# Designed miniproteins, single chains, continued (3): the designs that were tried, part 53

Each design is a single chain, and the fold is of that chain. pLDDT is the mean over its residues in the fold that is shown.

## One batch from the design tools (miniprotein)

Design m9949
Fold by ESMFold2-Fast:
Structure m9949 (fold): chain A 89 residues (1-89)
Amino acid sequence: FVEEFLALAEEAAEVLEEAGDEELAREVREAARAVAEAYERGELSPEEVAEAARRLAGALERAGELYPEKREELLALAERLRRLAEEIA
């Protein structure tokens, strides 16, 4: 599930870059990497990774309001992140 979380975060970052938000894309990539690394070190539980996925989904839902041309793609990624969180926890 961590590999799936990273893949979804990377896809989200690419959509954000296409929307012109390079800074948010960078923050998404850095946050996802930090979560994955902390999980690999045993510092995070699966439930905490699921919560990180839900937080990212919320951020993408908000970004969809800012970038109407990418709203559908961002909302679809948010839904996939929420489904991943349900599978983890």
Scores: mean pLDDT 87

Design m9950
Fold by ESMFold2-Fast:
Structure m9950 (fold): chain A 61 residues (1-61)
Amino acid sequence: SLKEAAEKGVEAAERLLEEGDYGGAATAAHFAIKYAKKAGDEEIVKRAEELLREARRRTPG
């Protein structure tokens, strides 16, 4: 389902952030936001947006 896809995207973004793969984390978070919005799950949208912000903040300039 779209909700499960969004949850998997959040899980992947969290794991990639822990591993220091900020680019991968940002991609996974974007995926999670898109699917969470389609699923109407505002809680997952907020969580994924927080992960995306953290990934962008930590991406080398």
Scores: mean pLDDT 83

Design m9951
Fold by ESMFold2-Fast:
Structure m9951 (fold): chain A 109 residues (1-109)
Amino acid sequence: ALERLEELAERARKEVEELIAKLPEEVRPLAERVRELLLEVLDLCRELAERKPELAEEALALAERLIDEVTSLLERAANAPDVKEAIELLIAAILLCIGAKAEVERLLK
């Protein structure tokens, strides 16, 4: 699980950077906030798997689900017909990351 989490985080970093490059310049700061939060949650998932090996598969499942949902929202934002819709999708991604962070922090206690 730990090795898979590290591989997954590196893959997600590259995929997200590629998706952000396709976004309008106006929304890139918001998209970079999504990237920062996603990577922070993935690092917390790695910490959870390391400190609580019995939760390693749960940490991996959470990381995989979050990456899938966030990359889907970023792809939709990149293909959005206007900046307002792109912003709404990026805000949804930020809220997903905040929720996931709270869940992982709860499990770390």
Scores: mean pLDDT 87

Design m9952
Fold by ESMFold2-Fast:
Structure m9952 (fold): chain A 65 residues (1-65)
Amino acid sequence: SESSKRISEEMRKARDLVEELKAAGYSHEEIREIILTEVSEELKTPALFMLMVEELDEEAARLLA
């Protein structure tokens, strides 16, 4: 469906953006600021969601270590 395709594209772009910024050495706080100030309105929510997932994954890895 068109809705599913659009969501998949937005989530893919959001994930790729967060992964690139993380790989470049930006902190979670810096990535959040970039999302809020430099990312399009359509991608802000998906990007913030992807950042939150990354933060939770790192927290879980830390707790399981």
Scores: mean pLDDT 78

Design m9953
Fold by ESMFold2-Fast:
Structure m9953 (fold): chain A 71 residues (1-71)
Amino acid sequence: MSEGEKLYKEGKYEEAVKIYETELQALPDNAQAWVNLGKALKGMGKEESAREYYQKALEIDPNYNEAKKLL
């Protein structure tokens, strides 16, 4: 479990976003990190940005069922 996931569970969405962005710089093909980034943005009320990142997760992994359910 990443540090970003811990921050997300604590409701620290802005801090979680920064950690997920750092993870994606190292591993841009990580569909789970794109989904987690979207969930953190949704927690902040940024629903449109969240949907864009769920779509990016599906571009990386078209079979990522969690991202499909969030769209």
Scores: mean pLDDT 80

Design m9954
Fold by ESMFold2-Fast:
Structure m9954 (fold): chain A 84 residues (1-84)
Amino acid sequence: PSQEELDREIADAFVIIAATLAALSVQRGKETPEEAAEWVLRIARKVAEEFGVPVEHAYQVAIDTIRPRNPELAEKLEELAKKE
């Protein structure tokens, strides 16, 4: 694969891990959906910047990862992402 393809795959992996941890944290009652959504968007932004991928792509990967497990959290991510 090209360096760009590899960087995108690594970025997607980081965002998927962060999104999954956030959803599990909410499920455990350790964080509110608002706190988890804010954290995931911060991680997605940093990862997008570091690997040179569009921030909108990173946000969408996070939303798509969370939606099957927690639709409410995914909707909160969408709301907060639009305010950026």
Scores: mean pLDDT 84

Design m9955
Fold by ESMFold2-Fast:
Structure m9955 (fold): chain A 66 residues (1-66)
Amino acid sequence: MDEEVAAVVAAVARVLIKQGKLEEAIELAERAAELGAYELALEVLKEAQKAGADVSEAIAELEKKI
C-alpha cells in the first residue's frame, strides 16, 4: 500500500471512529491487513479499541505478522 493511500485510509478510519461507526472502521482495518498494510490496520484497530470496540484478539493476531 502506498504512503498516500495509507494516509487516506487512516483519515477515513478516524472519521468512522469519531462517528461511532466502529464496525465499519474495523472492516477498513481488515481490508488494509489483506493488502499487507499490517501497521496501518493495527493502528486503526487500536483506535477503535480506545473508542470501545472489542478487538483485542484481532490486534494480537496482527502483531504476530509484524
Scores: mean pLDDT 78

Design m9956
Fold by ESMFold2-Fast:
Structure m9956 (fold): chain A 65 residues (1-65)
Amino acid sequence: MSPELVEDIEKGVAEVALASMLAAARSEGNEELAKKLQEYLDKAVAAETAEEAEKVLTEAKKYFE
């Protein structure tokens, strides 16, 4: 697999994880958490590298500790 395809897949995994967390927060009626997760999802989508998207996901996960 080319490095570009690996980066796209890894970035996509982080985006899907954030989208799943956002959907869960919305289902629970946690509007504040949903807003924060939407911001993280937007940052992950705007990230130019998978490493940046992974860092955004890691920061979002800290909100659940």
Scores: mean pLDDT 76

Design m9957
Fold by ESMFold2-Fast:
Structure m9957 (fold): chain A 112 residues (1-112)
Amino acid sequence: AAADREALEHALEAIEAALEAIRAALKGDLEAAEAALARAEAALARAEELLARNPNPSAEALRALALARRAIELAKEVIEQVKSGKFDVIKAIGYILDAAGDKLEVERYLAG
């Protein structure tokens, strides 16, 4: 319960930072994007550590961790596309909507 909530909070932080990384990359601010991605990865690592110490993690906590990993992978993809000049605006909008949906799902878990 308490450990699950702390893991959910860090998973949410990871998703929020991943969304910040995507927005920064879309503005061409790669330094801000990479800094936000680093924060997302740090928050994910903290959530993973908390869940690893919990012998009975909830399905919601495990799902939130998976959604946070997905949001980070979407952010990495957008940063890579911007760096390579192979930028697809429509696909990037889809990634933002997917990551925003992941954020809402984790927020529902935290709300109860």
Scores: mean pLDDT 85

Design m9958
Fold by ESMFold2-Fast:
Structure m9958 (fold): chain A 58 residues (1-58)
Amino acid sequence: SEIDEVKKRLDELAKRLLELQRRLDETGSEEDREEVNKVRKEVQETSDKLMELIDQEE
Protein backbone atom coordinates (compact mmCIF):
# COMPACT_ATOMS: atom_id res chain seq x y z
CA SER A 1 0.00 0.00 0.00
CA GLU A 2 1.04 3.61 -0.44
CA ILE A 3 1.07 4.23 3.29
CA ASP A 4 3.24 1.17 3.84
CA GLU A 5 5.73 2.33 1.21
CA VAL A 6 5.97 5.79 2.72
CA LYS A 7 6.36 4.30 6.22
CA LYS A 8 9.15 2.10 4.93
CA ARG A 9 10.84 5.09 3.31
CA LEU A 10 10.53 7.13 6.49
CA ASP A 11 12.02 4.31 8.56
CA GLU A 12 14.96 4.00 6.17
CA LEU A 13 15.56 7.75 6.30
CA ALA A 14 15.32 7.78 10.10
CA LYS A 15 17.88 4.98 10.35
CA ARG A 16 20.16 6.83 7.93
CA LEU A 17 19.79 9.95 10.04
CA LEU A 18 20.87 8.04 13.15
CA GLU A 19 23.93 6.72 11.34
CA LEU A 20 24.83 10.21 10.18
CA GLN A 21 24.25 11.58 13.69
CA ARG A 22 26.70 9.02 15.06
CA ARG A 23 29.22 9.97 12.40
CA LEU A 24 28.76 13.64 13.23
CA ASP A 25 29.25 12.92 16.92
CA GLU A 26 32.53 11.19 16.06
CA THR A 27 33.86 13.80 13.60
CA GLY A 28 32.23 17.00 14.85
CA SER A 29 32.64 18.47 11.38
CA GLU A 30 30.50 21.18 9.81
CA GLU A 31 30.18 19.05 6.67
CA ASP A 32 28.61 16.20 8.62
CA ARG A 33 26.33 18.63 10.42
CA GLU A 34 25.07 19.88 7.06
CA GLU A 35 24.48 16.30 5.88
CA VAL A 36 22.51 15.52 9.02
CA ASN A 37 20.42 18.66 8.56
CA LYS A 38 19.61 17.76 4.96
CA VAL A 39 18.48 14.24 5.84
CA ARG A 40 16.54 15.61 8.81
CA LYS A 41 14.58 17.87 6.47
CA GLU A 42 13.87 14.91 4.20
CA VAL A 43 12.63 12.91 7.18
CA GLN A 44 10.29 15.73 8.17
CA GLU A 45 8.93 16.07 4.62
CA THR A 46 8.33 12.34 4.38
CA SER A 47 6.76 12.25 7.83
CA ASP A 48 4.41 15.05 6.77
CA LYS A 49 3.34 13.06 3.72
CA LEU A 50 2.72 10.00 5.86
CA MET A 51 0.57 11.96 8.30
CA GLU A 52 -1.47 13.40 5.44
CA LEU A 53 -2.02 9.96 3.91
CA ILE A 54 -3.06 8.47 7.25
CA ASP A 55 -5.40 11.39 7.92
CA GLN A 56 -7.06 10.88 4.52
CA GLU A 57 -7.52 7.16 5.19
CA GLU A 58 -8.48 7.80 8.81
Scores: mean pLDDT 81

Design m9959
Fold by ESMFold2-Fast:
Parts: C-alpha cells; structure tokens; sequence
Structure m9959 (fold): chain A 48 residues (1-48)
C-alpha cells in the first residue's frame, strides 16, 4: 500500500485546498499536525 506517499501528498495539498475553501478549524488542526482531527472537522463541515 502506498499509504506513506498518500499522507505526504495530502499534507502538501492541504494549504492549496485551504486557500480555495478559506481557513477553517480543520485546516488549523492540519497545520498543527493533527491530521485525524482535521479530517473529523472536515467531515462535520461537509455534513452541512
């Protein structure tokens, strides 16, 4: 599985996605390295 590569690619893409959607709680958590918490917050936002 290319799990490590996917994690690194997604981490590099997070700043670009944040620029398109605007800074949110999930982006702040991702910047702190709390990727799992960031994903959880992003899912909560998507629920709306």
Amino acid sequence: MEFEKLIEENRKRLPELARRMGLTEWQRLAMEGKVDEAIKKAEEEAKK
Scores: mean pLDDT 65

Design m9960
Fold by ESMFold2-Fast:
Structure m9960 (fold): chain A 66 residues (1-66)
Amino acid sequence: SVLEEAEKLIEEIEELLKQPVLDTEKLSQLFREFKELIKKLSEEDKKKLMERANELERQAVRKLTS
């Protein structure tokens, strides 16, 4: 399902952020794919994923600006 695919992308972003050297191209690609997928989700499913995605994006920005 689209929901399962979006959740998998969040997991991939989380794993990528754990790496010592951040692959910014792959990170950008995964966030882009996630944003396209969430457009296809119900409002309930979108709400559940958005909070986690926002936290990961905040962590990514912090890591990139350090």
Scores: mean pLDDT 81

Design m9961
Fold by ESMFold2-Fast:
Structure m9961 (fold): chain A 99 residues (1-99)
Amino acid sequence: SLAEHLRRLAERARELARRAADDPELQEALLRAAEALERAAEAAERGDLEKALEYAERAGEHLARAIALARDLQLQLDLSVLHIGVAVTITVLRREIEK
């Protein structure tokens, strides 16, 4: 389901936050992204796709900040993959709302 997909993205953000333990600003940006993705999942479970989109967009903003803060190349790549995953989810949400 869409909610399960959003929760998997949130868990991925939390995994990346654990890898950023030495960088408090980067870790905070990732934890904020994870929280936004969890709220998007809760909204999707309730059928509130407009709220799910709003929270997914906020998660994308936090991930963009995380990418800018990251200095480790592997972490930058993993963050970029997650950011693309969120962007694809936003596109799907917009299409569902337009129906």
Scores: mean pLDDT 90

Design m9962
Fold by ESMFold2-Fast:
Structure m9962 (fold): chain A 81 residues (1-81)
Amino acid sequence: MEEAEKLKEEGERLLKEGKYKEAAELYEKAGELYYEAKEYEKAAELYRKAAEAYEKAGDHISAALAYMKASIAKLIAEKEK
């Protein structure tokens, strides 16, 4: 998943620059790509990173939704093992 990995790396750079909303959006998109690829463990990780970045941006609604997506992906990953 070259696209998802690149989005994750760019999100990490934006997070270090304090651009929390932009970082969260890239992490969420990367998580969606892993979810579509059925890589649920990686999707859960990225949705959680998106949620944390949304919280730092003050976007509590987007953070709550991202945490929900992370929890769903984690549950699927645990059941697929």
Scores: mean pLDDT 86

Design m9963
Fold by ESMFold2-Fast:
Structure m9963 (fold): chain A 69 residues (1-69)
Amino acid sequence: MSREEALAARDRGIRLENEGRLEEAAREFAVAATGLAEVLGPDHPLTQGAAAFAEGLAREVFGRPLPPL
């Protein structure tokens, strides 16, 4: 995944969260987290932020954290 694709997924996640579409937002942040980890590494603030949003939203929607990507 390219850095641009990962950042686009993050932007879609933010928009979907603002629209209350939490399940779709969680999926987009999970995609962003995976792509950002591959491009920037798992310790990068953008990667950690996307992963935290994905996991938090998945807990809200599904009542449990997402399995590791």
Scores: mean pLDDT 77

Design m9964
Fold by ESMFold2-Fast:
Structure m9964 (fold): chain A 80 residues (1-80)
Amino acid sequence: VDPEEARRKIGEGYGILHQAGLDAFASDDLDEAIALINQGTQETIRLIQEADPKNGAALAAQVQQGTAEAIEELRRRHAA
């Protein structure tokens, strides 16, 4: 894949994840917030894997870890 195209896809993926995070943390419903961030994460991982087939698994693992931490933060905020 063209390095420029790969860079664009990864950037688009991170943009989607960023927006999903904003939407999730703006939600008053924990289940909705978790659904929103999970949907954004799945789309981000898809774009990363398409952009970088060799290193995409490692980047996807980092995104999944960040999502798990964000979900834990959402749970903590709603538990108050």
Scores: mean pLDDT 83

Design m9965
Fold by ESMFold2-Fast:
Structure m9965 (fold): chain A 70 residues (1-70)
Amino acid sequence: MKSPEELAEEMRKIIKEMEDSLSEEDVEKFLEEVTKIAEEIEEKIDDPYEAVKELLERVKKLAEEFKKEA
């Protein structure tokens, strides 16, 4: 199992890769979608560790979609 710190570091790495790969406009859209996902997870999942894990998995999928469409 990954620690919460490892999950947070992996999230930062994904965001940095997106900033390096996408236009400024697409990065803003990506971050807006990440915020929406985080809000949905906070309402649905009470366990902080499972919430961060689910957020990371959904953000990974979102990043893959943005890279594919870009």
Scores: mean pLDDT 77

Design m9966
Fold by ESMFold2-Fast:
Structure m9966 (fold): chain A 81 residues (1-81)
Amino acid sequence: GGIETDAEGNAVIRFGDRSDEMRDLSGLLIAAVLNAISKQDPSTITLETVKEALERGVSKERLKEILEENNRLDVWEELEK
């Protein structure tokens, strides 16, 4: 979601009407972002970030895979406590 242009050229916020589509896209984007940033600096991944990704629809399996690839299973363990 965000500010975008509708078919008539007006700026609109697309959060409510497109919530399901945006949740799916946000989940994929968050997974991609987590993978990208963790390869640069895995310490930037926090419990808060993982919880937000889960809430937005990123699968637990995908998040665990990203954390494992970046030696951040400690964050996953904190999530399960």
Scores: mean pLDDT 63

Design m9967
Fold by ESMFold2-Fast:
Structure m9967 (fold): chain A 58 residues (1-58)
Amino acid sequence: MEAMREQGRKAEIDAYEDAAVGLRRQAEETRRAGGSPEVVQRLEDAAKAAEDAKARAE
């Protein structure tokens, strides 16, 4: 995911970083608490997608 318009790259990077951190923490917390494996998987996938988007935006 790359935005080569507007000079909003920094804003996008910030948004992706915030999302990735939050999702990854929730995934880990859910796993530690013995929560649903499917929920953990979804959160993990979402966190990875956000981190990947952040890296691409950089």
Scores: mean pLDDT 76

Design m9968
Fold by ESMFold2-Fast:
Structure m9968 (fold): chain A 65 residues (1-65)
Amino acid sequence: SVEEIAKEIAEKTGFSLERARELVNLAIEYLKKGDPQKAREALLAAGVTEEEANLILSLATKYLF
C-alpha cells in the first residue's frame, strides 16, 4: 500500500510520515503518466536530495509494477 511505502521512506530518510505520503503520491502521479524524469524533477523541486528521490521512485515503481 501507499502507507507501507510512505512508512519505509520516513524510516530511511527521517521525513515525517505526512511528508513521505506527499512525496510518494507526487511520484506515483507522474509514474502513472509514464514520465519517470518528471517524477524525479518534481521530487527535487519539493526539496529532496537525488538519493532520496531515487529511493522514493524505486519504491513507488515496485508498488505500481
Scores: mean pLDDT 85

Design m9969
Fold by ESMFold2-Fast:
Structure m9969 (fold): chain A 60 residues (1-60)
Amino acid sequence: SLREEALRLIRKGDEYFEQGNLEEAIRLYREALELAVRGGDEDAALVVQAASNLSSVEGQ
């Protein structure tokens, strides 16, 4: 499922972010956000979570 893949990418991005690998974290969060929006599973909470995580990393 695209929703499950998006959640997996968010979790993996969180791990890279905590390790200080900002470039990989940004890449994974962007992929997660795109999958969450396009996957036909437009879960607002999932989209917000991916966008919030991306914003936190990009704001560094």
Scores: mean pLDDT 73

Design m9970
Fold by ESMFold2-Fast:
Structure m9970 (fold): chain A 79 residues (1-79)
Amino acid sequence: MKEELEKLVEGAKKAAEMIRNGEEGAELAAQYLVQEARKLGFPELAELIEKLAEAARNGDEEEAKKLYEEMKKLVEEKS
């Protein structure tokens, strides 16, 4: 479980970077990760991934960094 959650967090970070760079498919990648988090039974992680994508779209690096740290903390608590 922890390894799967860690991969979701790293995937979300990569998707956020792609969104900030205006890369095609980045929003779909983020949406897929949100659905995978919900499928695994972690709706709170899905919510953080959605917020991270929004921060990336807005160019809010400070918020994105904060959300990434919250995601890592959540994985530690749930693993």
Scores: mean pLDDT 83

Design m9971
Fold by ESMFold2-Fast:
Parts: sequence; structure tokens; C-alpha cells
Structure m9971 (fold): chain A 82 residues (1-82)
Amino acid sequence: GELERILREGERLYREIIELSKKLMEKNPDNLEVINRAIANMLRAIGLYFDLRLYVERGDIDGARRALEEMRRLYEEVKKEL
């Protein structure tokens, strides 16, 4: 169903945000501002993914859609920094 599709997309975005954030830190090992931003983005992704899983478990389609949209925005923000 729709919730299963949202969960799969959210899991994909979560994994990609973490991977891109790690690459950002690897490219900028001496830049504390970039490292701190990458860590903040990873923590935000963890929180959004946790919220998305809770909305899916509760059958809250609207909540799940909002969490997924926030994850998409975060993904685009992180992607632009590489």
C-alpha cells in the first residue's frame, strides 16, 4: 500500500543522507563547520526516519507524507554540498 511505499522511500533517503554526510566529512576532514553540519544533518535524518516509522506504524498517512517530504528536502540540501 501507500504506507509501505512511503516507508521504502524514507528508508532509501535515510541511507543516502547518511552516506552523503559521511562523504562530506571525508572530503572536509579539517573543516569543523562542515563536519558539524554533516553531523547535524545525520541526527536530523535519524529523527525524521524515527518519526516516519512511528507514523507508518500508527497508519497516519498524512504524518508519514510530511516526514517523507522533510527527508526529501534534507536529502537535496546535503546533495548540494557535495
Scores: mean pLDDT 89

Design m9973
Fold by ESMFold2-Fast:
Structure m9973 (fold): chain A 68 residues (1-68)
Amino acid sequence: SPLIERLEAILAQFPSMSQEEQQAALREALELLQKEFPVISDRTLELALSMSPEAQIEFLKGLLDDAR
């Protein structure tokens, strides 16, 4: 699945990214997820973007596990 492959790539690179790169990668991941899963609201995006980097990693891992 292209979505799963992209989420795994983002997760692998996330700890080595700058804060700006992490925010851009997270927004890209969430926008891709919104296209596949319209239940993911703009509020969910805003909440995820406001999280700590550690919480963002756990959030992305949860989404990846749900997408599998």
Scores: mean pLDDT 76

Design m9974
Fold by ESMFold2-Fast:
Structure m9974 (fold): chain A 87 residues (1-87)
Amino acid sequence: AQTAEKTFTAPDGTKYTVKVTLNADGTISVKVYKDGKLIGEATIPTSQTSGKIKGFGDDVTFEYDPAAKTVTVTFKKYNLTVTITLS
């Protein structure tokens, strides 16, 4: 499995960590942590390109680009996007 993570600080000072795992079974898992606590996750088959993660304010959404091997996560509350590259 390939795993990558990115930690960032939102404009309100809240720390978020996004962890992405490309699983050996052909699924991709996205987990979102707020101040070190898991607040939401989603797992989709790699044949899908987008999903929603419940548990953060309004919504957190993500898009998977298999050609670039990137996951872009959008935090709607902050109008903020975070891109994570799978290596």
Scores: mean pLDDT 77

Design m9975
Fold by ESMFold2-Fast:
Structure m9975 (fold): chain A 71 residues (1-71)
Amino acid sequence: SEAMLEKARAALEKDPNNAEALTILGLEALKAGDLEKALEYFEKALAELAKKQPEKKEELEEALKKLREEL
């Protein structure tokens, strides 16, 4: 939703390492067909999630694998 995207952008403005916001923006870029920008956001999100939330790390690694296979 646009409301979710707006919150994600605001969250990144306050904390550029916000993994949730990075993931949301990565998914937006993926839906828009911007694979390069999606990969950039997902790699940043994965690095942060690896430190704090292991379950979300696996989901992001699967998404990154799919992106790299499509590039």
Scores: mean pLDDT 78

Design m9976
Fold by ESMFold2-Fast:
Order: structure tokens, then C-alpha cells, then sequence
Structure m9976 (fold): chain A 120 residues (1-120)
């Protein structure tokens, strides 16, 4: 529900990531195919340092995103969560896929180079 997504965003902006997670989970209980709500849940988990949960939420966002720009953003953010979890090979794969959809994404290019350096 829009009100729960708005409440989740307000909690996130206040730095209350546990409250943001709870609001986004409640929104997804009502609308389980909301790609944006899954993406926002992933961001909240990532900010809370819950990288495995962030990865799972971003996986749902990627699966449900039909727009290449939104799909690229979800892939880039899942790559960041993989990197934070020390899963560099998976991070590289996600950054490459994000760049295939959005070649001008400078942040994704920098993150790809950093992940490749971590394996070298």
C-alpha cells in the first residue's frame, strides 16, 4: 500500500532502518509483486548491514522489473550487497549485467573495477 511505502521511506530517511523494513514488509504482504517496494526493502536491509536479506530483496526487484533502467538499478544495488558480503564474483556478474543495460553508469563501472581488483 502507498501509505506503508511512504511510512517506510520516512523511517529510512530518519535512519530507522528496522522501522523501514517493517513498513516495506507490510506493504509487500498486501502487494507482493511491487518491484519498487522490493527494491526499497533491499535498500533498508543494506543500510541495516543485513546483506544476505538485501540480496534476496533485490533478487525479487530484478525479477519483477520490466523497465531496463529499473532492472539495471536493482542489479547494481544487488552487486553492492554481494560486494559487502564478500561475494566478489557475484558482484562482478551483477555489475556487468547492470552495465549491459545502462552503459553510462559511472558508479557501476567504478564498482566493477573495485570488485575485479578485490579478486586480483
Amino acid sequence: ADALIDAGRAAFDAGDYEAAIAHYEAALAAAPDDALAWHNLGLAYYAAGKYEEAIAAYERAVELSTDPENRAAALHNRGLAYYAAGKYEEAIADYREALALDPDNEAARKNLAEAEAALA
Scores: mean pLDDT 90

Design m9977
Fold by ESMFold2-Fast:
Structure m9977 (fold): chain A 98 residues (1-98)
Amino acid sequence: SKKETVLRMFRALVAKLPDLTLEQAAEALRNFIRVARDHLGLSDEEILEVFRELLKQLTPEQKRLVIKALEAAVNDPSLSPEEQELFRKLLEIAREIL
């Protein structure tokens, strides 16, 4: 399923985060969200739901890395206004679940 594909991709991304710079992590998150949204056709609501499910499964260290990557991503001036809103919501969820 599309949701299962997104879950696998996100787990792969999280596994790579310790080896990435903040800039690389932010770019990887942007690319991941763009694939989920634009290529796999998930709504913003579906992306937020999948993200909540995944964050609950992560270790505290993995959650901290995701939060740092999201903080870097949300400040990227190349983001569209819609992408900025989605990343702010993702960051809010990540901080809530931590």
Scores: mean pLDDT 81

Design m9978
Fold by ESMFold2-Fast:
Structure m9978 (fold): chain A 61 residues (1-61)
Amino acid sequence: ADELLEKANLAAQNGDFDTAIEYYEKAIKENPSPNIYFALAQIAKAKGDKEKAEEYLKKSK
C-alpha cells in the first residue's frame, strides 16, 4: 500500500528532505513508479542538485 509514499510526501512538505528521500527510496525498491522519480527530482532541485534532478526526471517519463 501507499504508506511509504504518504510518509515521504509528508516529510517533503515539511522540508525534511532527508526523511523524504529515505521513504521514497524504500518505495521505489518495493514498486518503482514515475511519480516517485518525479518527487525525487523535485527534492534534488530543491537541494540544488540540477544533474540529479534531470536524471530523475528522465526516469519519471
Scores: mean pLDDT 79

Design m9979
Fold by ESMFold2-Fast:
Structure m9979 (fold): chain A 109 residues (1-109)
Amino acid sequence: MIKEEDVEVLDVHEERDANGNLVRSVIATTDASRRALGPGDAFGVAIEVINEKTGKKTRGVFGWRGDDADAAADAARLQEKILSNEDGEFRVERGAPAVARAAEKALEA
């Protein structure tokens, strides 16, 4: 089982797009050195899109084990919806809640 102490937050990125969206993203992983995901590894992403003109906010929090291809595919589809600034909050935390929570916590800092 993945513990929060084994998770590294890689970076916090902020970018403004041409449509007036502020995109904030955080990546967390148990294998910061390789990014090669095995059954013992996990990957987490937290993304927040804020439209600075309307105040509309969309958030996604994703965590999956390296062997869960379905969760990785679900996270990719939901990331596309978040980047389009659809209203709501999206989550995929299958088998890797610790990395998802580490990324979410870093996004809120």
Scores: mean pLDDT 67

Design m9980
Fold by ESMFold2-Fast:
Structure m9980 (fold): chain A 66 residues (1-66)
Amino acid sequence: MKKEGELQKKIEEARKYAERMAASLTRLGMPEEAKKVQEEAKSLLEAGKPEEAIKYVDEAVLRAVN
């Protein structure tokens, strides 16, 4: 059910989202947080979990603005 291509597109979109958020963290002077966001998101995306990757990125960004 559903097309396999749809999952790949969601993974690509989640990866781009993580990269954009990491770039924002780097501009805020948090390159270590940016690196963590990219590494963890990549791991989740490789496991086929784009929704989990997005949740992780969102949580990391919320922690960074604290």
Scores: mean pLDDT 79

Design m9981
Fold by ESMFold2-Fast:
Structure m9981 (fold): chain A 68 residues (1-68)
Amino acid sequence: VSPETEEILRELEERIRKISPENAERIIERLREMVERGELDLGSMSEQELVLTFTALLIREIGEELDE
């Protein structure tokens, strides 16, 4: 993971923790894995795209918990 990507992940973690502290670490780990797999390039994404991406992951995590 690039230093720029790590900085973006750190900022996103802070924002997610304010909304859902228990899910913040899980969402950040998923984002990190997606970056490592080449599925996401956080450095080329806008702030709006980043917000939409973590929001989608948060909804997915909550939805998966409810489906269990």
Scores: mean pLDDT 73

Design m9982
Fold by ESMFold2-Fast:
Parts: C-alpha cells; structure tokens; sequence
Structure m9982 (fold): chain A 55 residues (1-55)
C-alpha cells in the first residue's frame, strides 16, 4: 500500500540523515516524488520535522 511505502521510505531517509548522508537522503526523496508527488511531499514534511527535532 501507499502507507507501507511511505513508512519504508521515511525509515530509510531518517537512517540516511542519522548517518549524515545528505546525498542518499535527497536521492530517496527524489525517488518518492517520482513514484507519487503526495508521497514525496509527506516524506519531505516528516523529514523536515525530524531534522528540526535533532538540531
């Protein structure tokens, strides 16, 4: 489902952020946008919140 895909992508992006791998995080976000614009937007919003909480 799209919800399962969202959770999978979000987990991978958070892992990339935790590793400091900005290029991987951006690549994963672009792949999400290519699959579905709303999926990409949802992941980007959660990633922004996560990054703000960590810094």
Amino acid sequence: SMEEKFEEVLKKVKEAIDKGDTLEAVRLLLEAYEEDEELGNRVAEEVTKYSREKK
Scores: mean pLDDT 81

Design m9984
Fold by ESMFold2-Fast:
Structure m9984 (fold): chain A 60 residues (1-60)
Amino acid sequence: SKSLELQRKISRFLEENPDLPTEQLDRLLQLAGELSATKSVDEMLKELDTRVEELRKQQS
C-alpha cells in the first residue's frame, strides 16, 4: 500500500539522518501526506526520493 511504502521511505530517511530537526521532519511528513492525496505511488516516491536526496547531501 502507499502508506507502507511511504513509511519505509521515511523510516530509512530517519535512520540515515537522526539529527534532523523536528521542523524538517514535519515538512517531509506533510509533503508525503499531500502527495498521497493527489499522486500515484510512483510519483510520490519520486518526489520523496528527490527531497530525501537533497536533504542527505546537506546532512552528509
Scores: mean pLDDT 66

Design m9985
Fold by ESMFold2-Fast:
Structure m9985 (fold): chain A 66 residues (1-66)
Amino acid sequence: REELEREIEELRREVEELEEEARANGGRLTPELLERMVELGVRMVELAVRLTVERLEERRKLEEEL
């Protein structure tokens, strides 16, 4: 699971980086910043789905073990 944990931390860092860049630009969203925000949103949804699948797999394994 450390793979997912690393991706979550990476996303958090990228969000903080985008926040700083937006502040440096006086709160204006450049096309580049907007594109990266959309990419981050997609990545967050993908990670949420992967985390849900992992949890479902762990639950299924526990039911099979019982």
Scores: mean pLDDT 74

